# Designs tried in a protein design run: designed miniproteins, single chains, continued (2). Part 68

Each design is a single chain, and the fold is of that chain. pLDDT is the mean over its residues in the fold that is shown.

## One batch from the design tools (miniprotein)

Design m6349
Fold by ESMFold2-Fast:
Structure m6349 (fold): chain A 75 residues (1-75)
Amino acid sequence: SSKIKEVQNEIRQLVIQSTAQQLRLIGDIFDAEHAGNSSQAEQYRTQLRQVLEQTNRQLSSLEAELNGLISQLNS
């Protein structure tokens, strides 16, 4: 159904956007550590953790919605 495809696309976009943000933060951590700025590196690690936690929560919500829609088709 169109709704299933919409949710699948939302999951795909979330994964792409989250992965891009994670890669940028990993680069920022590396650069900060190389510059000897441990405080800045720790701030970026905190941001990376927050991105991972938020992405996991959003993925869980979207996967629950997708499973509900699939169950309706198989009923």
Scores: mean pLDDT 90

Design m6350
Fold by ESMFold2-Fast:
Structure m6350 (fold): chain A 94 residues (1-94)
Amino acid sequence: SSEEERAIGLGLLSDLQVIADLAAAGASREEIRAEVERLRAWLEENRDRLSPELYARLDAALATVEALIDAGASPEEIAARVRELVRELNEFLL
């Protein structure tokens, strides 16, 4: 349902915000990666509950964060990009 998809999307925005807050607080790259991997696993396990469009947007968002971690981006860069992704996803869910 559209209401269920919206509720799931809002929950994922909250989880992304936690990743941004951890990065801003100076969490290690390994701690940030663990949270991203946990969210990735949740996304794959719940793929059938998401619309293809919402799945694609969340997949792309997580891939962006994963790429930043792999490139050795600073916690501040990761926090800034995740906050940007949260804003973009929130606009999509409106």
Scores: mean pLDDT 82

Design m6351
Fold by ESMFold2-Fast:
Structure m6351 (fold): chain A 85 residues (1-85)
Amino acid sequence: EEVERLRKELEEIIRRAAELALRAEATQTEAGFEAEVTATLAVMYGASSLSAAEKEESEEKQYELLKEGVERVRRMLREAEEILA
């Protein structure tokens, strides 16, 4: 089932963003600071999307919220990785 798969995918990518934020902070560089901010925002956005989907009663709307969350968090994570590279 698609909704549960997306929920787990979003949870996983939030975890990856949190790990990146910690790694970025550890560099103590200007690029590291920028990457940490971006990764932290990705975690916050992802958590917000999970919360919104959990409150939603429609599976169609849950799917839309989770899909958007995954797409945006993944994009932000790529941006943070690029800054840190």
Scores: mean pLDDT 86

Design m6352
Fold by ESMFold2-Fast:
Structure m6352 (fold): chain A 88 residues (1-88)
Amino acid sequence: MISQDELNALKNQFINDFIRQANDVNRRVQELIERGNFDEMMKLIDDFMRDVSNRSQQLSDFHPYFQPVADELIEAAKNLAKRLLEKA
């Protein structure tokens, strides 16, 4: 049985993992742009979007409590991806 405190802890962990991944992707994309490696940049963005989608689906399947935060993080990932693509 999962308590509300455990659900909140898992939600915070999911958000923190997303923030760390987003920061890493942003840094790596900037490096690839500086090198003119746009093909690798596109693959990195695609992989990031796939990872966020997969993790969000896994959390939603685990418990309905995570559906709103999963949806918000997918939206945040889409906004980041668009912003990174505009830099190219």
Scores: mean pLDDT 83

Design m6353
Fold by ESMFold2-Fast:
Structure m6353 (fold): chain A 61 residues (1-61)
Amino acid sequence: SMDEVIEAFVAHYADDVDGARQAVAGLEEARRQYEADGDEEMAAFYDRLIDALQALVDRQS
């Protein structure tokens, strides 16, 4: 499921907060590209990835 993919992705950064911050920046760039291309489904998926990863960063700050 998409939720399992998001959870696994976030878990990859559990012990690397700086890596998580860099990943958020890259995901935001990719989301903007999908939005520009009119791919609303992929843009929404990347929004969910960004929110989940940002929540990890915020918890460890």
Scores: mean pLDDT 84

Design m6354
Fold by ESMFold2-Fast:
Structure m6354 (fold): chain A 101 residues (1-101)
Amino acid sequence: VDELAEYLAELLKSLSGRVIAETYIGHLEKQGKYDELIEVLEKTLPLVPEEFKPWVYLRLADAYEKKGELDKAIEWYKKALEINPNNTRAQERLKKLEEKK
């Protein structure tokens, strides 16, 4: 898991690398491996520069939402919006999750 987190952190530093990271995340999502995805993403957070943390926050929020942990998903969407307040997708997701409460 730690080796995968380090690899994912390096991938986020380039546009082509982000495409590979999105493919890996999509693979775990198709398998329903949300706990594994969350573990890798949480270990990736301390390894990425501040400017890339919103990307990780959004994927953590998506994973928690799909796992049904809505409170955790809301926390991660809020963290992503603190850095990138103009992220329309994160704003829409947060609104929908708060409406379910």
Scores: mean pLDDT 79

Design m6355
Fold by ESMFold2-Fast:
Structure m6355 (fold): chain A 98 residues (1-98)
Amino acid sequence: LTLEQQAEADLTALVLGNASEEEIRRKAEEWVAQGLDPETVERLYEEALADRKALRVKNAKQLLDQGKTVEEIAKELGYSSPQELLDLLKEAGITPPP
């Protein structure tokens, strides 16, 4: 694997493992420190954040369908607040039950 392919795999693993944006950013910074081109890392980081957002919406929708509250889902998926999850769902066009 090239250094770029290793970085992509690492960032993808973090996304699939529900890592925070902070954890993904830190991992991207580590790859810059290891000599990967900053522009390449920035692209991979942006792609990882987009994938993370899509995955988190999907996971939250599944938990809502199971009858969990927004507060329970926020705690389970590591959101800083229930409001952060509500904003994400609203942006994705999903209205949680009252």
Scores: mean pLDDT 81

Design m6356
Fold by ESMFold2-Fast:
Structure m6356 (fold): chain A 85 residues (1-85)
Amino acid sequence: MARVTVEAEGIAREKAAQAQRDARAAFNATPGTRTPATSVFSPDGKRLTVSAVVEEAGAQAAADAVKRAIEAHGGKVTAVRIEPV
C-alpha cells in the first residue's frame, strides 16, 4: 500500500469547503483507496493537504483525480507524494 499526499495553494476562501469535499471524494471514488481521505488547511489557510492510503496500483490514479478536483476549484497543486506503507 502507499500513502498518497497532495498539497495545493491558491484556493479562494469561498471555495475552500467545496474543494476539500471534492478532493476527498476523488480519493474515495478511486478503486483501491483503503482509508477515508483526510484534508486540512494550514493555520494561515493558504495550503491544503489531502491524504489517504491507497493500494499501489491505484496510487497514481488517486493522485491525478485529486489534482483535477483541486484545479477545478482554482487551486494549484504544489506537491504530490506517494510513499510505501
Scores: mean pLDDT 83

Design m6357
Fold by ESMFold2-Fast:
Structure m6357 (fold): chain A 75 residues (1-75)
Amino acid sequence: SSLEELFEKRVEEIEKEIPELDADTARRVRELIAQAKEKLETYKSTGDVKDLVFALMLLISAESEIFIERRQKEK
């Protein structure tokens, strides 16, 4: 579906940033992406919009981890 395609595109954008991150941040970002994918699969099985919202919030959390690391490394 188009929503699934948009989710996958957002994941790819996040994953593209991972090689430039510190190992600890990269690990947390990968963990959040894995949880987001799990919630999306639950949504596809149940149709529960709550699981879709959680999947999207987990992607926002992954983006926030990247943002926080980048800000901490600004001189």
Scores: mean pLDDT 85

Design m6358
Fold by ESMFold2-Fast:
Structure m6358 (fold): chain A 92 residues (1-92)
Amino acid sequence: MYNILEKKLKYKLPDGKEAEIEIRAHIRGKIAKIIAENKGEGDQPLKWKINIEPDYGKYEIELEIQPGEKAEAEIELEREAEIKGIAAEAEA
C-alpha cells in the first residue's frame, strides 16, 4: 500500500502573474518521491521550496520548474513514516 499526499497552492505574484503548484508526495518504505507540477502563468521557470513533514523532522527540497512542466525528487527518510504535511513557497 502507498501513502500519498497531494497539495495544491495558488497565489498572485507581485508582477501580477499567478503562481500555482500541484505537489504529490508518495512514500514506499523509507523513500519519499515528490512530483511537483508548475500550473502557473508565464514563460520563465519558478523556483519552489517544498517542505515534506513526516511525524518526525522536516525535509526541504528546491525545484526550479517551467510553467506546464513537472519535476521529480526523491528523499531517503531516516525510517518509515507517514507524511503529515506538505508546504511550498515560490521565489520570484
Scores: mean pLDDT 75

Design m6359
Fold by ESMFold2-Fast:
Structure m6359 (fold): chain A 56 residues (1-56)
Amino acid sequence: MAEVTLTPEQAYEVGRALAKAGLTVEQARDVLRELGLFGTPQGEAALKGYEEALAA
């Protein structure tokens, strides 16, 4: 992959997409680890997006 600058708002949208795809929180974490985002501010934004999408 070329350079992908992922902003926290873009990571939030990734989290929403993972929730809409029907992934569990554990599967969402696995995707974030694979993207190198787990434990980063972007990873936190994605998890927030995931949780808010489930609540909506």
Scores: mean pLDDT 77

Design m6360
Fold by ESMFold2-Fast:
Formats: structure tokens, sequence, C-alpha cells
Structure m6360 (fold): chain A 60 residues (1-60)
């Protein structure tokens, strides 16, 4: 859940968002959109969102 993600250290939050996005259904583009949406809901900075997206792209 989003509440459980908020309790994790920042680096673990990024790792979990990447895991969620990579395992999400749909196209690579839709998986990247999932990563952005989850990161925004957690209140991550633009720089942190870019880092999450970069990690997702590396794993696709």
Amino acid sequence: SLEELRKLPREEQLEKIVEIAVNAPGTPEQKIETARNVARLLGLSDEEIDEVVARVKEKL
C-alpha cells in the first residue's frame, strides 16, 4: 500500500516503485507512467521521479 511505502527509507521507496512498475500490466510506456504516478502520489521530487523512471527503463 502507499502508506506502507511511505514508512520505508527513500532508497527502498525507489526500489519498490521500480518493482511495482516493472511488474505492472501493459506496454513499456504504460509501466513508466505507473512509476511516475506512484512516485507523485508518494510526494517524491522531480529529480527522484526521473531516477525511478531511469531505473524502470533499465529493467525493460
Scores: mean pLDDT 84

Design m6361
Fold by ESMFold2-Fast:
Structure m6361 (fold): chain A 74 residues (1-74)
Amino acid sequence: ELEAEIKVALLEIYRALLKLTNEKPTDKQVERIVEILRELGLEDYAKQVEESKDDLNKVLEILDRAIAEINARL
């Protein structure tokens, strides 16, 4: 599933960028992360990111869980 693999890689890139900058995601980054999560069928995680977008640590935790779950299904 090349498209799913690319989407997971993009989530991993966003996670790495957020860890590197140690700053909350921008509104545009939140929109892109949410869209990718929804396209992967992870709607509950997408909603959690939207609700926690002002909390970097929560966003990182949500991304870690979402990436682990989708990788287990690929």
Scores: mean pLDDT 84

Design m6362
Fold by ESMFold2-Fast:
Structure m6362 (fold): chain A 85 residues (1-85)
Amino acid sequence: NEELAKALEEAAKKVEEAAKKGDAETAIRYVREAARTIGEKLGKGAGEWAEAQAEAFIAGIRSDHEKGAKAAVEWLRREAEKLRS
């Protein structure tokens, strides 16, 4: 799904930009929104999986903002790439 892949790439960019500004809560909101979008586009099973992944990355951002945000960005870009494969 190219539309979903682009949405996840845009979410990754927004997480990265929020992290550079030191705004952990905004980065967390974009990660949460990305998981919601996956659920909306791919259905309940995918949404439950994405929510669990997002919660792990959000915990990472809360414990180490820069490292956690980098991991979340990598996850979103990787999921976007899978949707194009």
Scores: mean pLDDT 86

Design m6363
Fold by ESMFold2-Fast:
Structure m6363 (fold): chain A 75 residues (1-75)
Amino acid sequence: MSENQRQAQAVFDAMENAGLLDNPAARFGDKTVRDHVADALALYGASEADVAAVRAAKDAAELREATRAAIAAIP
């Protein structure tokens, strides 16, 4: 696993453990939970398509699946 993948996974795990991923549309600070996940994935080198899929997630299950797929594809 690359260092970028590990850092993206660590952010995802921290948000999961905090219960933040249960409502993707919930506002946390200045943006939604989906946007926080998508921005972190983009920072760590996820593709534009994978980031867009995370931003489009309608519920917790879609957010988790899109995020796992995006992390797996990070170089």
Scores: mean pLDDT 82

Design m6364
Fold by ESMFold2-Fast:
Structure m6364 (fold): chain A 102 residues (1-102)
Amino acid sequence: SITLTMSGGGTFKEGSTVTLNATFSGDVKEGDFLNLLRQRPGEAPQLVDSVPIHEGQTSASFTLSNLTVADTATYYAAVTRSPTDLKNPLAVGAGVQVTVVA
């Protein structure tokens, strides 16, 4: 099994930068992908970034710069064997809320 945890959510001012940290352990392989998904209210989750996982890697960070109110969402990380196979993720972490205020 794979354990996946997200951190870095909170309330941020417009123009701020936030770093979302994903930590993972367990049966990850070289060439697996860590995907950042954004789910805004009333929308389906959208893929916003995808990075390959390397052997021995236990964490990755996603940086959202120049935040706007439109970045307000719940953010999820998901591990997949393919960068496009989000229907069958190996692991999905608990979501973190990012709220951007004017």
Scores: mean pLDDT 83

Design m6365
Fold by ESMFold2-Fast:
Structure m6365 (fold): chain A 98 residues (1-98)
Amino acid sequence: MEELLKKILEGLKEAAEQMIDAVESPEDRAQARKELDEVFKELETEIKKQLESGDPIKALENAAKLVEERAKKSKNPLIRDIFKTLAEALKKIVESLK
């Protein structure tokens, strides 16, 4: 399960980087990278806590909620859309694991 969660996080990070690279504005790209670095650190912390409780599906559900809340707090519409896309991807992964 830990290896699966690691691969999921790596895949999401790669997808996020591709979305950032598609952003034409250098300023929006820099802001997106900063906010994504912050959210991935929070994701890693939350997933580790929930794995210690023995519920990897709950870990991913909480991760999706965390990303969704970060999207709501972002002032940049492009960064908000990236976070929404990541939250939706996490929710789909959770559904595929049930």
Scores: mean pLDDT 75

Design m6366
Fold by ESMFold2-Fast:
Structure m6366 (fold): chain A 63 residues (1-63)
Amino acid sequence: SLRERAERRIKQLIDAYKAGDEVAVKIGLKELKITKEELDEIVKTGKIPEEVLDRAVEVLKKE
């Protein structure tokens, strides 16, 4: 589903952040319409807010 694809792409963004891949993080934030502050909170809590997931799903629908 688009939701599962969005979750996978967000998990890839989290992995890039944890790896210190600043270029991949910048690209992923732009592509998924996620802010750096939202990514920091996701990494801190281990939870993806529903609003962030919904925005990523909308991005994937337009691709």
Scores: mean pLDDT 84

Design m6367
Fold by ESMFold2-Fast:
Structure m6367 (fold): chain A 98 residues (1-98)
Amino acid sequence: SSEQLQQQQEIQELQREIAEYLGLDISKLTGIELLEAIAKHFGVEIPEGLTSFSELLRLLAKHLGLEPLSDEEMRDPNNVVNLTLQVLKLVLKKLKEE
């Protein structure tokens, strides 16, 4: 849908800007690698063996003080997209305030 395309475009733009602030080339990063770079920048310890985008996203959301999503809520792709947008927007805001 047009709404889903717009959300994906917004996520891509946020990912590009965040990567630029971190001195990283977005074209050489997976989504997981970008979230790992964000976690390392903010001093968030990533548990050994954590390789899931959704779980890493949830970890960052918790660190940023966002409302935690349940395991059931995380099964809805729309909730994951909305959480991704919220996390990336807050990350970019914090990076701009440094």
Scores: mean pLDDT 84

Design m6368
Fold by ESMFold2-Fast:
Structure m6368 (fold): chain A 97 residues (1-97)
Amino acid sequence: SLDTVIRGFLLTVLASSLYYEARVFERTGKIDMEAVRADLETMVELLSSDPEMVKQLQELGKELESAIEAKDYAKAKEIVDQINQLITQGLKNILNS
């Protein structure tokens, strides 16, 4: 459906945005937490029909904020990679529904 295509596109854009913020954090030690939170919140809204995916994303988002606060660049990158894997799985679930 058109809804499925638009949601998939937006999730992909948001995943790319989050990855970019993680790279800026790695390079500069600074991160736009407002951008990170906005991306995560929008991802939650786009996945709102899947409560299990929402729960996993919220848990990973909380871990990401903790890693950022601790200035653990390696952990923040690992969590962003996990979020991207979760989004990839969410896209597969949407396409197979």
Scores: mean pLDDT 82

Design m6369
Fold by ESMFold2-Fast:
Structure m6369 (fold): chain A 64 residues (1-64)
Amino acid sequence: SMEELEAQLEGIRQLLEMVLSAPEAQQREVLADLREAAKTLPPEVAAQVEALVEEFERRVAERL
């Protein structure tokens, strides 16, 4: 359902927020897992997941 998809996307956003302060190895693992999972999702949902991953990578780079 749409409510379940919204809850999953919010869960991903929360996970990424927590992982911002995690070790680099854990960050890479989470991003790899999310990208792999996105391959099984509808294109519109996969695009939202990829956008969240790209925002996360940008925020990590800004800390350098």
Scores: mean pLDDT 80

Design m6370
Fold by ESMFold2-Fast:
Structure m6370 (fold): chain A 120 residues (1-120)
Amino acid sequence: AEPSLKELLEEFGRIAEEMAKLAQETLRKIKKEEELKKVEELSKELEKVLAEALASTDPEEVLKLVFEAIEILNEIATIVEEALKDNFELRSKLLKKLKELYDKLVEITNKIIEKARKAL
């Protein structure tokens, strides 16, 4: 059976939260306290946006919120990449793992777009 929009959003949320958690764990390990605080604040915004998407019955609003979540994740990625600019080994390992999660996120996002368009 095709997954529901809600099931797709729940999977999107799990992937997004895993990406944010990896960013936080990496920044904590390298003791980048200011960058960690910024990513923690962005992670809270991400959680709110994901909760609003799950609560929405409007497919257009769901798509807007999903793209807002992606924008927040891109900001988190930018902060972490900058924080790791002088640590090439850790940066390479993290970026590889984040790319795997991002590829899954893109796949689930495309399914959300298709499902939402069918509901319009």
Scores: mean pLDDT 87

Design m6371
Fold by ESMFold2-Fast:
Structure m6371 (fold): chain A 81 residues (1-81)
Amino acid sequence: SPLEKALNTLKELLEEVIKKYPDDKELVEISKKIIDIINENKDNPQLAREKIQELMSTLSEEQQKRLLAAITEVMDEKARA
């Protein structure tokens, strides 16, 4: 499904974020939580999306901006490869 593909892409991007910024403990923790949600809900992509949205709603504006910036950076790097 398109959602399953999008979640798998997000997981790959987050794995690259962790690899790129291993010393950013907060970014690594948030990234791992999202990866865990995707892995634990492989058979239910809609539930994975809902749980990710719930997690995102608990983050501060600064945490959300940092996560999105890191994802965008690794996404841009992959698009150039």
Scores: mean pLDDT 88

Design m6372
Fold by ESMFold2-Fast:
Structure m6372 (fold): chain A 94 residues (1-94)
Amino acid sequence: MIFAKIRELQERVAKEGVTSDELQEEFERFQREHPEEWERFKKKMEEIEKNAKSKMEMLEKLEELAKEDVAENPEELEKILKELEEKKEQLKKM
């Protein structure tokens, strides 16, 4: 599930202080290993970016994407939705 993998990488940045270049290399590796899943995800992300007018709307669309792509794994979905809700709360406080 590519969305869960992206969230894992973001958490590693927060905890380990890895650079954006290191994240880019991880994404490129994922693209090579799972090209069909990456193309599907890329298409969904392009639709979200095209339609979202704010960071809040972007997070709401990502929440919908998480439900579609990880719905078969309810524990992983719950974890992702919790992380998105925390980010939405942070944005509301700003």
Scores: mean pLDDT 64

Design m6373
Fold by ESMFold2-Fast:
Structure m6373 (fold): chain A 99 residues (1-99)
Amino acid sequence: LLKEAEEKLEKELKEVREYLRKNPEKVKEIAEELIDYAEKALKTEPEVAELLKKAKEYAKKAIELAESDIEKAVEYLEKGIEYYAKALLEKLKRELEEQ
């Protein structure tokens, strides 16, 4: 059910945040992947477009900051991942309510 999906996503987000803090050199790679995922989702998921746009914006800022301020880059990428996760949950919630 939706609660199980939310719990799993929260756990995965926590693990990703820990990974990024231990591996800040991966910020650019993960941010580029997040931008790609968000771009693809934006073409098919207009109902969560605002959350996907924010995920993409934060990921782009993370890439920009990765060369000058890695600590802020990690924080921005964490926010980008959180917005992408919120988009996935909102989509799932809408699909379940339509059923």
Scores: mean pLDDT 79

Design m6374
Fold by ESMFold2-Fast:
Structure m6374 (fold): chain A 71 residues (1-71)
Amino acid sequence: SVEELRKEAERLYEEALRALGARDLAAVDQKVSELRKIAEELRKMGAEEEAERIDRIAEGLQQLRDLFAAS
């Protein structure tokens, strides 16, 4: 359901924040990838607004990850 996917995304987001704090960029990359898959599933279900929210979260995490990876 949309609700279950949203709760899974919340869990992945918290895990990604912990990985960022630990400078585990590989783990962040995995969580970002999983969040994007959830957004794709939500879009296919017609939940476009929820999918956009999760894509926005994934984009923010990607930006922080890239900042940490930069020289």
Scores: mean pLDDT 86

Design m6375
Fold by ESMFold2-Fast:
Structure m6375 (fold): chain A 59 residues (1-59)
Amino acid sequence: GAMEQARALRRGQGAAEAGRALGVEEAYKFGTLGVQKAQEGDYQAAMEYVDRAGEILGV
């Protein structure tokens, strides 16, 4: 639903921005993929990519 989309987009964008700011290319990549999947309506895949970015960033 709209809440899942908003959450996935926000978390994906945050992970991509954090990866970019910290120079962690893999976190930026997975954060960006999370945003893409959320835009496609695949919230399950979006959150999996967001979780991967978070693991790489150590959060």
Scores: mean pLDDT 79

Design m6376
Fold by ESMFold2-Fast:
Structure m6376 (fold): chain A 75 residues (1-75)
Amino acid sequence: NEELRRIAERNLEVARELAKEGNVEGARMAAGAAAGMASEVPEIRPEVIERLREIAKESTPEVAEAFLEAARLIE
């Protein structure tokens, strides 16, 4: 579903911005929302997992753990 993929991508962008601000809880929530979309739409799951891992590489350890956990749960 193109709409759900777009919503997931927007949540990933929000998570990335919140991660840059040091907002760990906000980043966790946004990453969780993107993962939730991917859990309901298996077709976008690989793409969301890749994006979560990319953002984790750019993040502090605390935020990276949240992104990697979200990716693991939908794998």
Scores: mean pLDDT 80

Design m6377
Fold by ESMFold2-Fast:
Structure m6377 (fold): chain A 75 residues (1-75)
Amino acid sequence: MSAEEAYREARRILLSAGASPEAADALAGLVGAQAGMLNAAGQGDKVDDLLEQLRRTAPLIAADPAIQEAVVAAA
């Protein structure tokens, strides 16, 4: 999976969980960057694990406005 594909999938996961567009864009950007680093290191197989971890945490992010604000501020 490319960094761009990981970004699009992460954004879809976050929006489906109810995260704001701003928080979804910020977090998806971080996930895409991490996927790019994993691919560059020859660890592209770990990108699926990263997205699975995001699927598990996305409802918690969507439920917590403080987490969403912190993510947007960090981006």
Scores: mean pLDDT 82

Design m6378
Fold by ESMFold2-Fast:
Structure m6378 (fold): chain A 64 residues (1-64)
Amino acid sequence: DQQVQQALQQALDRGGDASGRASDAGASIEEVRQASRDAMLQAVQSLPPELQQQVLPTLQQLLE
């Protein structure tokens, strides 16, 4: 599903941006990881419920 793949890519991009900002601010490795995860999950939560249900399991597996 093209929409699922696009949503995953946007979530990953937001995670990367958040981790980069946290790292630039001198955050710990744990804080950088948390900022990345929070940004990715926030991106998924902004999606329609049907798309969120399809994207969230894949994203959670990538965060393991």
Scores: mean pLDDT 79

Design m6379
Fold by ESMFold2-Fast:
Structure m6379 (fold): chain A 63 residues (1-63)
Amino acid sequence: EEERRKALALAIGTIIHLLDDGYSLEEARKKAEEYVMEKFGLSPEEAREIVDEALAVIEADRA
């Protein structure tokens, strides 16, 4: 689904930006969850799944 891909891309970008700004991984995750919920109308559970996928992508890219 196209909206899921957009939410994932937003989550990845948000987490990277916050980590670069010196936020902790936990804080970046929380802020990314909040932002995708706001922008895409996702439930807390859906937002967590998207953010978990974003973190997996970021970790794989750093490996």
Scores: mean pLDDT 80

Design m6380
Fold by ESMFold2-Fast:
Structure m6380 (fold): chain A 82 residues (1-82)
Amino acid sequence: SRIEELVERLREAIREALEKGHLSEETAKELEGLLRELEKAKSKEEQLKLLYEIGKIISERASLEAAELILPYLIELEEEIK
């Protein structure tokens, strides 16, 4: 599905941010855990809550460079789910 494709693109963006040194390994692990929960979530409400938590982590613990890589896919995924 498009949601599954966007989750994978979001995962790739997180990995790219980690590889470029814009994101810590610990933050990347937490985000990966939330993406796994998002893949298992069956309701729109659960998916939106998980996206909110991902966005919160990025706003609190990611650099601007990491946010620039990740946020476009996060926004597109939120729009697809809404």
Scores: mean pLDDT 85

Design m6381
Fold by ESMFold2-Fast:
Structure m6381 (fold): chain A 62 residues (1-62)
Amino acid sequence: GKAKALVEAARSLGVELTEEQAREVLDKVKAGDLQGAIEILKKAGASDLRAAVLVGIAASLV
C-alpha cells in the first residue's frame, strides 16, 4: 500500500517510519498540511533535506 511505499522510501534514506506515521504523513500531504508532514518526519529523525524529499515522495503517492 501507499504507507508501506513511504516506509520503504524513508528506510532507503536512513529514516525509520512506522506504518502509522507514514499514514499520518500521507494524510497531512493530501490535506495540504506540508508543515505538519515535515514535523512528523523530523520527529522520526529526518533532516530538513530528507523531510523535504519524503514529502515530495508522499505527494506523488496521494
Scores: mean pLDDT 87

Design m6382
Fold by ESMFold2-Fast:
Structure m6382 (fold): chain A 80 residues (1-80)
Amino acid sequence: SLQEQLDLARAMAAIARALATGESVEEALREVLAGASPEFAAAVLAGLPELRTDMSKEDAEKALKRYEEAAAKLEAEIAA
């Protein structure tokens, strides 16, 4: 569903933000997965290979922008 895609985009944006700001990815992942369904948790974990802790700050900032743009687009589609 569009809502599931939006929730995933928001979750990935939160993890990318932690990487971009030098915050803990482990803590961001814990918050994102708090109360998550097994299906949602699996989707987030499947996206993690793109958001490794060894990626540059610049690459993390690019990933954050991509997920934020995806979330905005999905919000517009849901509102239509």
Scores: mean pLDDT 81

Design m6383
Fold by ESMFold2-Fast:
Structure m6383 (fold): chain A 96 residues (1-96)
Amino acid sequence: GMAEIRRHLEEARRAAREGDADRARDHLVRAARLSRTPEEVRLVVEGAVEIAETSDDPRILQAALDGLKAALEVAPDELVPEVIGAILRVLGLILQ
């Protein structure tokens, strides 16, 4: 449910601030896999983008990208363009 997703996103943000890319990735991927509604998928997408935009660490950017890829796998058709847009946004940050 939403509370579990929020908990994993909070842990992902903490891990990202600590430079722990593996832990950030694991929590983002778990949050994505728990998502069942458009609102839950959007919450994960927003969290992953926020982590990516607040980090200069390529490993954390890759963790955010892995979370977005997991979100894409569970996204309803109506959110696929939003998730792809977020993936392209994070790829742009990596390629700078």
Scores: mean pLDDT 89

